# Designed miniproteins, single chains, continued (5): the designs that were tried, part 10

Each design is a single chain, and the fold is of that chain. pLDDT is the mean over its residues in the fold that is shown.

## One batch from the design tools (miniprotein)

Design m16334
Fold by ESMFold2-Fast:
Structure m16334 (fold): chain A 55 residues (1-55)
Amino acid sequence: SAREKALRTRMEVLKLAAEYADKALDNLRSKGTKEPLISGEEFNKELEEVRRRIG
C-alpha cells in the first residue's frame, strides 16, 4: 500500500516532467551534445518506459 502510493505519486510527477524533458532531450540529441550526468539515449529510454506504463 505505501509502496503503491509512493509509486503513483512518483509517476504523476514524472508524467508532468516527461513532456518537458522529452523535448529537451530531443533538442540535446539534435545538437549533438550529451550530458555527462545522463545521456539522451539513457534518459529517453527510461522516459519512454514511463510513458508506456502510465499511458
Scores: mean pLDDT 66

Design m16335
Fold by ESMFold2-Fast:
Structure m16335 (fold): chain A 64 residues (1-64)
Amino acid sequence: SSARAQALLEKAEQIRREGERNNAFMDKVGAAGTPEAAAGAAKGKELNRKDTEEEVERLRREAE
């Protein structure tokens, strides 16, 4: 139904926003640490981006 599709798209947007907040948190962690902490934060952001993109795409596909 269109209502179900809209709910899935809204959830995709929520997950996208959560991914942005998680990346902002990782930036703060990296800024507070050593070069190793900065590298770890960068890797964490890459994984978070990948996971967020995959989940958003899954929900958008389900909304079709």
Scores: mean pLDDT 80

Design m16336
Fold by ESMFold2-Fast:
Order: sequence, then C-alpha cells, then structure tokens
Structure m16336 (fold): chain A 63 residues (1-63)
Amino acid sequence: SNEDLLKVYDELLKNPEVRAAARAGDFEKVREILKEIAKKLGINLSDEEIDRLARFLVRSLTV
C-alpha cells in the first residue's frame, strides 16, 4: 500500500548509509538497504516497488 511505501521511505531517510549510497549513485546498494528495511518493518515490496523507491531516493539525494 502507499502507506507502507511511505513508512519504508521515512526509515530510508533516517539511515546515513543509504543516504551516502544514494548520493554516490550506488543504485544496487540502495536496493540492498531498502530490502533490509522493508524486511525489518514486515512490509512486502515487489522487486519493481523496490526498484522505483531506490530510483526516487537516488534522484532526490543526487540533485
């Protein structure tokens, strides 16, 4: 759901490692950390949802 996606996104913004990876354009590292956060929150994200969230985060932090 959109609420679950926002919850994962909020936790991503609090993570200094994911911010560093996103600023570096390390898309695969961002995906890895995103999967870990979703798992810890008990949120099931498809590979496509993970991909899109990672792209948004990279775009947001590399601007």
Scores: mean pLDDT 78

Design m16337
Fold by ESMFold2-Fast:
Structure m16337 (fold): chain A 55 residues (1-55)
Amino acid sequence: KADPKLEEELAKLAEKKLKGLSDEQAANIAAEALRLLEEGTLTKEKLDELIKKYS
């Protein structure tokens, strides 16, 4: 965990973006984002792409 603050920012960004979607889509995106976060592979680019794909 080189950038724990970045991970927190990505999590907050995901929460804000997901609130604009349906509960079902938000749950799926949140699950995938959390998995990437746990793996330490979640990046702002990956998160943005994931949200755009489901929007």
Scores: mean pLDDT 69

Design m16338
Fold by ESMFold2-Fast:
Structure m16338 (fold): chain A 62 residues (1-62)
Amino acid sequence: TEALLQQGFELAQQGQEAEKAGDYKTAADLYRQAAELFRQAGAHDEAEQLEAKARELEKKYK
């Protein structure tokens, strides 16, 4: 659980950096991966927020 939370946090941080760089596709992919790890760890609110953010970024690509 703790390892899943840490890995999810790292992926979310990488997603934020990709988003700042304007790489929305990479950011969305990283946010979805982080959300899956958070969901497995029981961090459902964090997972849901990252999934919503990924979906919003995906709409920018169409």
Scores: mean pLDDT 83

Design m16339
Fold by ESMFold2-Fast:
Structure m16339 (fold): chain A 110 residues (1-110)
Amino acid sequence: MLTLTQPSSVEAKEGETVTLTETASGVDISDLPVSWFKQKEGEEKELLIKDNSVRAEGVPERITGSVSGNTATLTIKNVKKEDEATYYQAVYHPEQGWVYGPGTKLTVKK
């Protein structure tokens, strides 16, 4: 059974680089494609990254994804107020289907 763990919240200052990290337990996620989703309050989940590191259409180049072992990382450079959202890591497991992490709330301050 796959379990995903993320910090509940991260704070960053506008213009900083922020790193959001997710860790999987029970399965090594290096064998599973990782996706990242962004969700603002009242909105649908927006795909940011698929297949570990491939940006979705319309996603700025300052946002990148990577995977190492059972850890997935989303890096946001030059953080802007528009980046305030809850970020979800998701993994497709062959037996469970899509498994979403609990989400990390990013707050951006000046």
Scores: mean pLDDT 77

Design m16340
Fold by ESMFold2-Fast:
Structure m16340 (fold): chain A 99 residues (1-99)
Amino acid sequence: SPLDRMVAALDAGDYEAAKQYAEEALKEIGPDNPVVYTLLAEAYLRLGDYEKAKEWAEKAIKVDPDNAAAYQILSDAYRMLGDEEKAEEYRKKAEELSA
């Protein structure tokens, strides 16, 4: 699927291919899909692109404010960027939504 190709491209560090596959996934599944946004955020977090991880996690939260996974990614991204206060805020929010 376009989603599987997007994840594979991100794992390979091919950001341009990942963007193209993400566009295909969003067209097929529809725009403002929190699953696609959360998986993009997770992939960027694993690759060390914390700013992109933050952007996609924030988009996922805008679509689904109860998305515990997106808040956890946002927490991890802020921690890696050195913002411990925001990291703890979003960690608590993820924990509340996971209970």
Scores: mean pLDDT 81

Design m16341
Fold by ESMFold2-Fast:
Structure m16341 (fold): chain A 69 residues (1-69)
Amino acid sequence: SKEEERRRVNRETARALRIIGEELDAEFYIEQGNIEKAEESLKRLKELGAPEELLKRLEEKIKKKKEEL
């Protein structure tokens, strides 16, 4: 039904927005050198089913930042 379709779309939209928020948080914490919080945001992104390319990009940035500290 159209109601069930709207509920599915709303859930997927909410998940997509959470992924964007966690990506921004991870980038912020990487820039600040807060590796623990960056890794927490990465863990939440994995739980949300974020794209593999996004996860690999953030993991690489965290690894590089650890080498700088």
Scores: mean pLDDT 85

Design m16342
Fold by ESMFold2-Fast:
Structure m16342 (fold): chain A 104 residues (1-104)
Amino acid sequence: SELELTLLLLRPLVGHHAYPLLSEEEREIINRARALLVQGNYEEARKLLEELLKKTEDPLVRALLYLELARIALAEGNYEEAREYLEKAIELAREAGVDLSLLE
């Protein structure tokens, strides 16, 4: 899938830039959301990420959170929602100065 391939490339790239900006609490919440996704608990995973998104203004951290939300949407088979989240993440990463030439 084009969406899955784009996520595979963007998550480590955005993560490399965003992770140093995360607090220990924010990293724990993201890890918990990932664990919930693996368990199939999409609703709780989404809720944790959306709550964190409300508390952060950093475009790199927001980009990372939208990529994690895109993963949940893909796992649910919601391709339109996944695409929307992915587009938001790309826009935020570009605004933050991340080199996305690999995708272009």
Scores: mean pLDDT 87

Design m16343
Fold by ESMFold2-Fast:
Structure m16343 (fold): chain A 75 residues (1-75)
Amino acid sequence: SPEQEIKDLVMETTLKLSEALAQGKTVDEIREILAEARKKFEELKKKYPQYQSKIDEMFAQLERAAEIAIAAKEK
């Protein structure tokens, strides 16, 4: 279902970001994970245009969380 695919992608991306942060990956490596996630979310929006607003909001939340983590890592 669209809702399950959105949930799975959010969970997959969250786990990848959390793992990268725990492993001490570089800012560039974290940004690459986010860039790959962005591509997958764009594909999902093309597949389910009726969920576009929800998909955009979910990705925006992930992007904000990653930016906060990156800022903390650079201090």
Scores: mean pLDDT 83

Design m16344
Fold by ESMFold2-Fast:
Structure m16344 (fold): chain A 92 residues (1-92)
Amino acid sequence: SLEEELVRVGGVAFPLLLAEGMEEALRARFAAIKARADELQKTQSERAVEAEAARLLAEAFRELAAASRNPELAAALERLAELARRVAEELE
């Protein structure tokens, strides 16, 4: 399932991300996505908010992958970005 794949890839990516010192960058990205989702909830449907949050999450993972010095981490983050993109498409 998509959820099982997200958990598996996340389990690989997050320890490597912490080892690369990217924890603050990850927190900043998640905080920005949450702030945007909270704003959109005032005018958009729950489904539309979840789709936009998933799109922003895919972008965040791609940007973190590009900033990574570890090719294994970059590959895992690119896979997380693809999974988040698929979640967004399923919600559209």
Scores: mean pLDDT 84

Design m16345
Fold by ESMFold2-Fast:
Structure m16345 (fold): chain A 53 residues (1-53)
Amino acid sequence: SEQQKLLEEAYESFKKAAELWKKVQENPDDEQTKIQMTQEMSRGLDLLDKALS
């Protein structure tokens, strides 16, 4: 289903955000990694919102 696909894509974005968050803990001055983490988190939230609509 379309909903299942959106949920799976949201899950993958949140997984990527979590891995990027771990990298930020190791190097807090890496602005590029922070930006990527924020983008993946925002993508996951957007996909989750679409799945729940």
Scores: mean pLDDT 87

Design m16346
Fold by ESMFold2-Fast:
Structure m16346 (fold): chain A 66 residues (1-66)
Amino acid sequence: SSQKQQLIEEGRRYIAEAARVDPGVAARMGRLLQEALDKASEPDGVQVLQQAVDEIRRRAEAARRA
């Protein structure tokens, strides 16, 4: 539970950063996070959330460097 909560909060922070640069990129990241949440209803879904947050982080960093 707490690990899922931390991952969600982390993903949302990166999405907020991206939104300041490109709202379209942020919207796509938001959909990616939501899809991962829908798939991560089971305990094994924590890894799916982690992978989604890692991808969101990379996209936010790329947007910041552009």
Scores: mean pLDDT 78

Design m16347
Fold by ESMFold2-Fast:
Structure m16347 (fold): chain A 77 residues (1-77)
Amino acid sequence: MIHSKEAFEKIVGASMHLIAGAVARRIGDLEAAIRHYEEAVRLAEEAIRLAKTEADREEAERVLEGARAAIEELRAE
């Protein structure tokens, strides 16, 4: 399986920001957490547009859902 390089790079970037956002939230830096989750959303949306395979699309969608849920929880507090 050959992933689109651009889609894969965006998926990796989105996942890294999702992890960084979770770390920031745990240490109480809510502003940094929101910024990282918002960046994860943007990168995941780009990855969905660039995805050439179902696997890439599904991975990007999972990251997008996680980031959106985290933002919603933070903004509801």
Scores: mean pLDDT 82

Design m16348
Fold by ESMFold2-Fast:
Structure m16348 (fold): chain A 87 residues (1-87)
Amino acid sequence: SMEEEIFRLLSEVALLVTKEARRKQTPEMNEKTGRILGLLFEAQDLIRRGDYEGAIELLEEMLKLARENGLEEAVALLEEAIELLKS
Protein backbone atom coordinates (compact mmCIF):
# COMPACT_ATOMS: atom_id res chain seq x y z
CA SER A 1 0.00 0.00 0.00
CA MET A 2 0.97 3.67 -0.21
CA GLU A 3 1.26 3.84 3.59
CA GLU A 4 3.55 0.76 3.66
CA GLU A 5 5.82 2.37 1.02
CA ILE A 6 5.89 5.68 2.93
CA PHE A 7 6.71 3.92 6.22
CA ARG A 8 9.53 2.06 4.44
CA LEU A 9 10.96 5.38 3.17
CA LEU A 10 10.67 6.98 6.62
CA SER A 11 12.40 3.97 8.24
CA GLU A 12 15.29 4.44 5.77
CA VAL A 13 15.41 8.16 6.71
CA ALA A 14 15.61 7.22 10.42
CA LEU A 15 18.46 4.77 9.71
CA LEU A 16 20.43 7.30 7.63
CA VAL A 17 19.97 10.12 10.15
CA THR A 18 21.04 7.82 13.01
CA LYS A 19 24.12 6.62 11.06
CA GLU A 20 25.19 10.24 10.34
CA ALA A 21 24.82 11.23 14.02
CA ARG A 22 26.83 8.16 15.07
CA ARG A 23 29.55 8.93 12.48
CA LYS A 24 29.93 12.64 13.36
CA GLN A 25 29.20 12.39 17.12
CA THR A 26 28.78 16.14 17.69
CA PRO A 27 26.27 17.63 20.18
CA GLU A 28 24.79 19.74 17.35
CA MET A 29 24.24 16.71 15.09
CA ASN A 30 22.75 14.70 17.99
CA GLU A 31 20.25 17.52 18.70
CA LYS A 32 19.30 17.79 15.00
CA THR A 33 18.97 13.99 14.74
CA GLY A 34 16.67 13.95 17.77
CA ARG A 35 14.48 16.65 16.24
CA ILE A 36 14.22 14.85 12.88
CA LEU A 37 13.38 11.53 14.58
CA GLY A 38 10.74 13.27 16.74
CA LEU A 39 9.10 14.79 13.65
CA LEU A 40 9.27 11.38 11.93
CA PHE A 41 7.42 9.73 14.86
CA GLU A 42 4.73 12.46 14.76
CA ALA A 43 4.38 12.20 10.96
CA GLN A 44 3.95 8.40 11.15
CA ASP A 45 1.22 8.85 13.78
CA LEU A 46 -0.59 11.42 11.61
CA ILE A 47 -0.41 9.10 8.56
CA ARG A 48 -1.94 6.25 10.59
CA ARG A 49 -4.79 8.62 11.56
CA GLY A 50 -5.33 9.70 7.95
CA ASP A 51 -4.12 13.29 8.55
CA TYR A 52 -2.03 13.46 5.39
CA GLU A 53 -1.94 17.29 5.31
CA GLY A 54 -0.50 17.40 8.84
CA ALA A 55 2.00 14.65 7.98
CA ILE A 56 3.15 16.58 4.86
CA GLU A 57 3.81 19.70 6.98
CA LEU A 58 6.00 17.70 9.38
CA LEU A 59 7.81 15.93 6.53
CA GLU A 60 8.50 19.32 4.89
CA GLU A 61 10.05 20.52 8.19
CA MET A 62 12.17 17.34 8.27
CA LEU A 63 13.16 17.98 4.63
CA LYS A 64 14.34 21.51 5.52
CA LEU A 65 16.39 20.15 8.46
CA ALA A 66 17.89 17.39 6.29
CA ARG A 67 18.89 19.93 3.60
CA GLU A 68 20.42 22.30 6.18
CA ASN A 69 22.50 19.38 7.51
CA GLY A 70 23.69 17.98 4.15
CA LEU A 71 21.76 14.69 4.51
CA GLU A 72 21.34 14.33 0.73
CA GLU A 73 20.11 10.71 0.72
CA ALA A 74 17.54 11.51 3.44
CA VAL A 75 16.42 14.55 1.38
CA ALA A 76 15.71 12.29 -1.62
CA LEU A 77 13.72 9.79 0.50
CA LEU A 78 11.70 12.57 2.20
CA GLU A 79 10.87 14.16 -1.18
CA GLU A 80 9.61 10.76 -2.42
CA ALA A 81 7.50 10.25 0.75
CA ILE A 82 5.95 13.74 0.41
CA GLU A 83 5.14 13.11 -3.28
CA LEU A 84 3.42 9.80 -2.42
CA LEU A 85 1.28 11.52 0.26
CA LYS A 86 0.25 14.21 -2.26
CA SER A 87 -0.73 11.63 -4.94
Scores: mean pLDDT 84

Design m16349
Fold by ESMFold2-Fast:
Structure m16349 (fold): chain A 59 residues (1-59)
Amino acid sequence: SLEETERLEATYQEVVELMRKAGMSLEEIQEQIRALTAAYKRGPEEFERYVEELKAQLG
C-alpha cells in the first residue's frame, strides 16, 4: 500500500543517515541496504528486528 511504501522509504532514509553519521563507506552502506532488503523479504518481524539491531549498533 502507499502507507507501507512511505513507512519503508522513511525507515531506509533513517538507517542510511545513521550509517553516514557513523562514517560508513558507500560500499558498506550498500551492503547493509542489501541485508535490510533481504530481511524485508523474510517478513515484517524479521525486518523490524534487523532495523532495531542496526540502530542499536550505530548508536
Scores: mean pLDDT 82

Design m16350
Fold by ESMFold2-Fast:
Structure m16350 (fold): chain A 77 residues (1-77)
Amino acid sequence: MMSELELRLMFHRDPVAGYELGRRALALREEGLSYAEIAERLGLPSPATARRLIREMEALLANPEARAVVEELLAAR
């Protein structure tokens, strides 16, 4: 399982990996999974971590410029 610090460092050091994890968490939430189920599936340390990750991803996607930059980074892989 990832620690809270490892998750924060992932977003800082590897924003593409952090974005991919966040998108996966958000997609599972949209499918109706609980935060506990999302945490278990993604190897997160707690349901609170899953909720926080989803909130951070929602905030990122609410900024169209930030979203466009990350989509370009994903397309380049």
Scores: mean pLDDT 72

Design m16351
Fold by ESMFold2-Fast:
Structure m16351 (fold): chain A 60 residues (1-60)
Amino acid sequence: DEARKLLDKYVQALKDGDTDSANKYRRQFFQRIWDIYSAGNTDEAKKLIEEYKEAMKKLA
């Protein structure tokens, strides 16, 4: 899934301290979520948001 790949890249960029790449992948990830939501796949969009929240908790 493209969205999960973007989330993985975002998390890796945060771990690497690469703020520019992190900001790029974060924007692309949320744009992908919006596209999924707008296409009517609300459950998949919610699941991806939950995966994002869990990843952020692990980084804290």
Scores: mean pLDDT 84

Design m16352
Fold by ESMFold2-Fast:
Structure m16352 (fold): chain A 72 residues (1-72)
Amino acid sequence: MEKAEEAVELVRRAAEEKDGEKARELLEEAARLAGEAVEALVAAGKEEEAREALARVLEEVKENAEKLEKLL
């Protein structure tokens, strides 16, 4: 759960960056944390929570897509 929230926060931070390279680094870290969160939830038998965590991170990327496109 915590790592998924951190991933969402990193996506938001990436969208607010002025440097495209820094934004990419934040997005790569967000992807890593989201992957770890999903794997941990699946290992714990919480498949629904894993889907929700992934969906939340992806939705944050979609909501910030216009800002990220301008930056990258």
Scores: mean pLDDT 78

Design m16353
Fold by ESMFold2-Fast:
Structure m16353 (fold): chain A 83 residues (1-83)
Amino acid sequence: SEMEREAVTLYVAASLTAAAADVELRIAEKKGVLTPELRELLERARELAERAVEAAKAGDLETARELLAEASRLLDEAARMIE
């Protein structure tokens, strides 16, 4: 079904976003640029992405989309601070 396909897609995307936040945190630590502000952005992005995973698993696609969008926004903001 379309909803089942979207749920799986959101689950995968959110899981990858959470993993990407952890990778960016490690890169920031290695570069010596991990400020408290950057850490907070990356931890918030991971938290929202993990919540998006749970929403997708529960079939709450609207909440999953909203949480994933915010997680992605914060991750992009954090990635720009690392460059």
Scores: mean pLDDT 89

Design m16354
Fold by ESMFold2-Fast:
Structure m16354 (fold): chain A 75 residues (1-75)
Amino acid sequence: SEEQEEKVVKYLVEKLGVPEEVARKIVEALKKNNWQPLSEEELKALAEETGLSVNTVRSYTYAAIVILTKLEEEE
């Protein structure tokens, strides 16, 4: 849901110090991929868009998936 997506953005920003624009791009990329792990090509594209390293983007996408999973389990 959009509410759960906003909670993931908030977590990335407030707990991991991710810039809000970057956090939103990560969430949008994961949403388009049905919240499944991104391919190496998708991670490279996201790294180019955000100016981050592929490893940093991978870490943030992993954290976002974990947080969404926990939010869904609490429903």
Scores: mean pLDDT 82

Design m16355
Fold by ESMFold2-Fast:
Structure m16355 (fold): chain A 68 residues (1-68)
Amino acid sequence: SKAEEHKRILELIGEILRIIGEIEDLRLYLEKNPELSEEEKKRIEKEIEELEKKLEELKKELKELEEK
């Protein structure tokens, strides 16, 4: 039903916004902490990469639901 699709769209928007905020927080942390070890920087960069992949998947799902 359209009501279930609308509910899923709202859930996806909420998750997308949460992940965007988390990515921004991690990027800001890297900018504020230039003294971090190369190992710690790589760990955080990998975390950002995984979050960006999840964000792309959620945005794709949202687009597919909007096309219905």
Scores: mean pLDDT 86

Design m16356
Fold by ESMFold2-Fast:
Structure m16356 (fold): chain A 84 residues (1-84)
Amino acid sequence: KELKEFLKKMLEELDLSEELRKLLEEAIKSENLEEAMELLRELIEKSKGEVRLKLVDELTLFIRDTKNEEVKEGLKKILESLDF
């Protein structure tokens, strides 16, 4: 699925701590969209500096390009909840 492919790309491209890597791996392994979204939200909230900035930028581009309305709305809600 498009979201899982995006998450796998982030796992390969970002210099993640062990804790953040485990959250991302759990999101990739999740069997439902709600669980993946919650884990992604936790990942972003726990990320700092350049990792957070890269995640937000890549996620914003993915939201613009995705054709899945449910995924698009869920991800937009995550970005709205960010602590800047």
Scores: mean pLDDT 78

Design m16357
Fold by ESMFold2-Fast:
Structure m16357 (fold): chain A 82 residues (1-82)
Amino acid sequence: MLEKAAELAEQAARAAREGDPRALELLRKAAAYAGLARDEVPEASDRALVLLEEAGRAFEEGDYEKAAELAEEAARILREAA
């Protein structure tokens, strides 16, 4: 679950930098997989979920670089917890 969440967050970051609306779908998928890992790694999963939510908001506000940076930080946390 964590490895898949991290991969999706990385894909979301790449899409977000390009202003690709698929970034929002990828962020939601990453959040879903991170949420499934909550019982095993609650602190890391909760931190990643907050960052993925903030990334989605930044993207919707047109701040694509901010969205990508937040998604990359979420991916880093998820990989370290895996």
Scores: mean pLDDT 85

Design m16359
Fold by ESMFold2-Fast:
Structure m16359 (fold): chain A 66 residues (1-66)
Amino acid sequence: SKIYRVTVLEDNGAFDFGRGPVKKGTVLRLSDVREGSDGLLYGTDVETGHPVLVDPSKVKIEELAA
């Protein structure tokens, strides 16, 4: 599966369902990234396995080479 680097540019740019809101400046690595019908992105934190919600307007997303 592809892994994405997500850099949170603004507070509340991402929400980790195991930890809560992700702070500005945090870098996440997510797998299984998909777009929901709401225009938000959903993925899984590769280190913790927690589901993560991402606001694409408040983050930078890069696909990492496998």
Scores: mean pLDDT 83

Design m16360
Fold by ESMFold2-Fast:
Structure m16360 (fold): chain A 61 residues (1-61)
Amino acid sequence: SVEEKLRELLDGAEKLVNDPSASEEEKKTLALMLGKLAEAARARGLDDLYERAQELIKKAE
């Protein structure tokens, strides 16, 4: 399902955003990608996934 795919993508993004070796450029790119995932979650009423994406954006910035 789309929800399962969004969770999978957020799991991958979480690992990347929490990686201490990630560059600032990689983190900025990740934040942009997370913004798109947040929009997809919002459009489907998946509030938990939307909140998770927003928290990851804060960590990436």
Scores: mean pLDDT 81

Design m16361
Fold by ESMFold2-Fast:
Structure m16361 (fold): chain A 75 residues (1-75)
Amino acid sequence: MSPEQEAGVAELSAFIDKKVEELRKAGASEEDIEAVRRAGLQAISYYLDTGDVEGAKKQIEKATEEALKRQEERK
């Protein structure tokens, strides 16, 4: 990877870790946490293809919102 791509991947990885910790503290299931991690890996692939860090972050945010919704539905 280029240094710029590596920096972007590191930023996205940190963002994913932050969202995963937020979900864990909110009491999300391990299944929902794994779904967000998987979506995060897909977002990193999207970033590597497009260079769009903000678009990748939006994909991760969407997956996190869906996980929180699933948590509420499983009450």
Scores: mean pLDDT 81

Design m16362
Fold by ESMFold2-Fast:
Structure m16362 (fold): chain A 78 residues (1-78)
Amino acid sequence: SDIEKARELLKQAKEAYEAGNYEEAIKLSEEAARLAKGKDPVLEAEALNIRAQALLKQGKKEEAQKYFDKSVETLRKA
């Protein structure tokens, strides 16, 4: 299912982030968020948060803040 695939992608995104592979973490978390959108707000929010953290590590502060805010808003509506 889309949700099972999103969970697997999120796990891979976290592993990429911990390994310092921020570009890969962004791509994997973006796909995970897309698959979780409208179906699992907790999973979507977690994916958005990992994306924001990876962007922050790349020095993209403004872009990272947008995804942190979106993650919080997604959880608030859950």
Scores: mean pLDDT 89

Design m16363
Fold by ESMFold2-Fast:
Structure m16363 (fold): chain A 66 residues (1-66)
Amino acid sequence: TLQQAAELLRQAADYLEQGDKEKARELVIEAGRLLGLTEGEQQALADAFLEHGPKTARHVADVLAS
């Protein structure tokens, strides 16, 4: 669900703040999978989140949970 994807993105933001980029990428990919994104779109989403950092990840999570 959108709420489950939002929770994964919040967890990814927490891992990004801790410097665990590998775990953050895994969680963003899983969120993308729950959102019905293709494998390529999941990777693109993960790349964007890692580039823009935890504030962007939290903002997207809040929008999805609305």
Scores: mean pLDDT 80

Design m16364
Fold by ESMFold2-Fast:
Structure m16364 (fold): chain A 77 residues (1-77)
Amino acid sequence: SEEAVRLLREAAEAFENGDYETAIEKLRQAVETGDPEVARQAAELAEMLANYARSQGKDDLAKKATEVAEEARKRAE
């Protein structure tokens, strides 16, 4: 749980810095820890990031964010 919370915090910091690719990778790592509460939050953030990436024409980034959101939702439940 500590590792998952740390990774989620790092993802938020990357997002704040405009480093969306790093944010997605940190979210993926947080989901992989298996913490369902963190996974739920990661899914929400990944969905927001996917929509933002699409609005910027960054299709690869949007696809990665969508994949993380789907995996996170499965692990949250």
Scores: mean pLDDT 83

Design m16366
Fold by ESMFold2-Fast:
Structure m16366 (fold): chain A 55 residues (1-55)
Amino acid sequence: DERERERLLEERARQLSQGSNIPFEEALELVRRALAAVETGPPGTGAGTFVPAPK
């Protein structure tokens, strides 16, 4: 259900906002973009986790 997904995104955004010291609105956008990239990106890459880029 899309409604439940949206609720989960908000919950994650809240935790991210508190942990990263960023506004909830920005955290929500960040989570949404990450999820959208997974859905429109490669269909069988697995994991679907945030991976930091190497320096």
Scores: mean pLDDT 68

Design m16367
Fold by ESMFold2-Fast:
Structure m16367 (fold): chain A 64 residues (1-64)
Amino acid sequence: AADEALEKGMIAANQGDYETAAEWFEKALEIDPNNKTAWFALAQVYRLLGEEEKADEYLAKAKA
């Protein structure tokens, strides 16, 4: 389920594994493309990876 992928992504992010976190959040969006929590989480993770433009794009989708 999308919620399980979100949980695994959040665990990875808390451990500083932002690349693995992004993979899990992308899987959550593959299951449920309207999951705003996953869009916000991806925006945060890409910001922490230094990909500001990508982070802003995901944040805009989360706010829609």
Scores: mean pLDDT 81

Design m16368
Fold by ESMFold2-Fast:
Structure m16368 (fold): chain A 62 residues (1-62)
Amino acid sequence: GYSEEEINEILEALEKRMEEAGVSEEEREKILKEFKELLVNNPEDVEKINKLIDKVFEKENS
């Protein structure tokens, strides 16, 4: 599994990308919460993690 430090680094990187993509603060908090839960409880579920990331950035491609 991921360490607390690794989780924090991943979340910080994701937050920065979402800010640059124009995602609202409320939406960022929801996504970061879901992502943290996946990393803590299901770190092996790479498919769910990638799907969540893809969903965040799909709004720019529509």
Scores: mean pLDDT 72

Design m16369
Fold by ESMFold2-Fast:
Order: sequence, then structure tokens, then C-alpha cells
Structure m16369 (fold): chain A 68 residues (1-68)
Amino acid sequence: DLLARTLQRLDELVEKAKKDGYENAAKEIEELRTQVARDLASAPTDEQRQAIAERGLKEAEEIYEKAK
């Protein structure tokens, strides 16, 4: 289940950001999670779903890294 795995990884980043005190980054990743969940649910092909998941995770990692 690509949706469940992707959202789990995003949720892990949100928790990590919160524990590290990066409250703004955690909020941005939560907003991105909502967007990614919507985009994955509406994507018509597995190829598009994989691309959305990979892009979302990369963006979340960038948000976290910029918060340091």
C-alpha cells in the first residue's frame, strides 16, 4: 500500500521535527502530507502515484533540513 507507506514516512518526519523543536517545519510537513494524500488518492496510474510519493518525501526532507 503506497499511500499508507508514504503517509507513515511523512508522519515520522513530522514527529521528528516536533521532537527537535522545529514546530514550523512540522506544520509545513503536515500540510504537505495532506496534499500528498489527496494527490495519491486522485492519481490514475501507479507511475504517477510513485512519482507523487517520491516527490512528497523529498520535499518533506528538504523542509526538515532547512529547519536546522
Scores: mean pLDDT 84

Design m16370
Fold by ESMFold2-Fast:
Structure m16370 (fold): chain A 74 residues (1-74)
Amino acid sequence: KEREARVLLDKGGIALENGDYETAVKYFEKALELDPDSLLAPVAYEMLAQAYEGLGDTEKAEEWRKKAEEIRKA
C-alpha cells in the first residue's frame, strides 16, 4: 500500500517537473486514495498544491497547502 503510493507520488513528481500538471494531480490524488493515512500524505498535499498552482487554480492550491500545514502540526 505505502510502496504503491510512493510509486504514484514519484510518477506525479515527474509529471510536475515536466509541466504536466493535470497528470501530476491525477497521480497524487490516486496516491492519497491508496494510502490516505500515510506519512507521505503531507508531501502529496504539497505536491497537489504545486500542481494546482501550475494549473492557475490558486484557491485549490491554498486549500492543499493548509491541509499540509495542519497535518504537520499533529
Scores: mean pLDDT 77

Design m16371
Fold by ESMFold2-Fast:
Structure m16371 (fold): chain A 60 residues (1-60)
Amino acid sequence: MYTLTVGARSEEAARRAAEIVNERFPGVTAEAVGDKVVVSGDVSVTTLIGAALIAMGEGL
């Protein structure tokens, strides 16, 4: 299992980004922790990277 942490502009942006990732990526768990989004799952590294990129974009 891999875990990636990405930064967001604010706590509000982190929460929104986590919600979007949880909706779009089955098997991935995204959790907003302050102004960060922690992305994890028992999925491929490619899927986790994709989820992290979406979290970064939504966290702007």
Scores: mean pLDDT 79

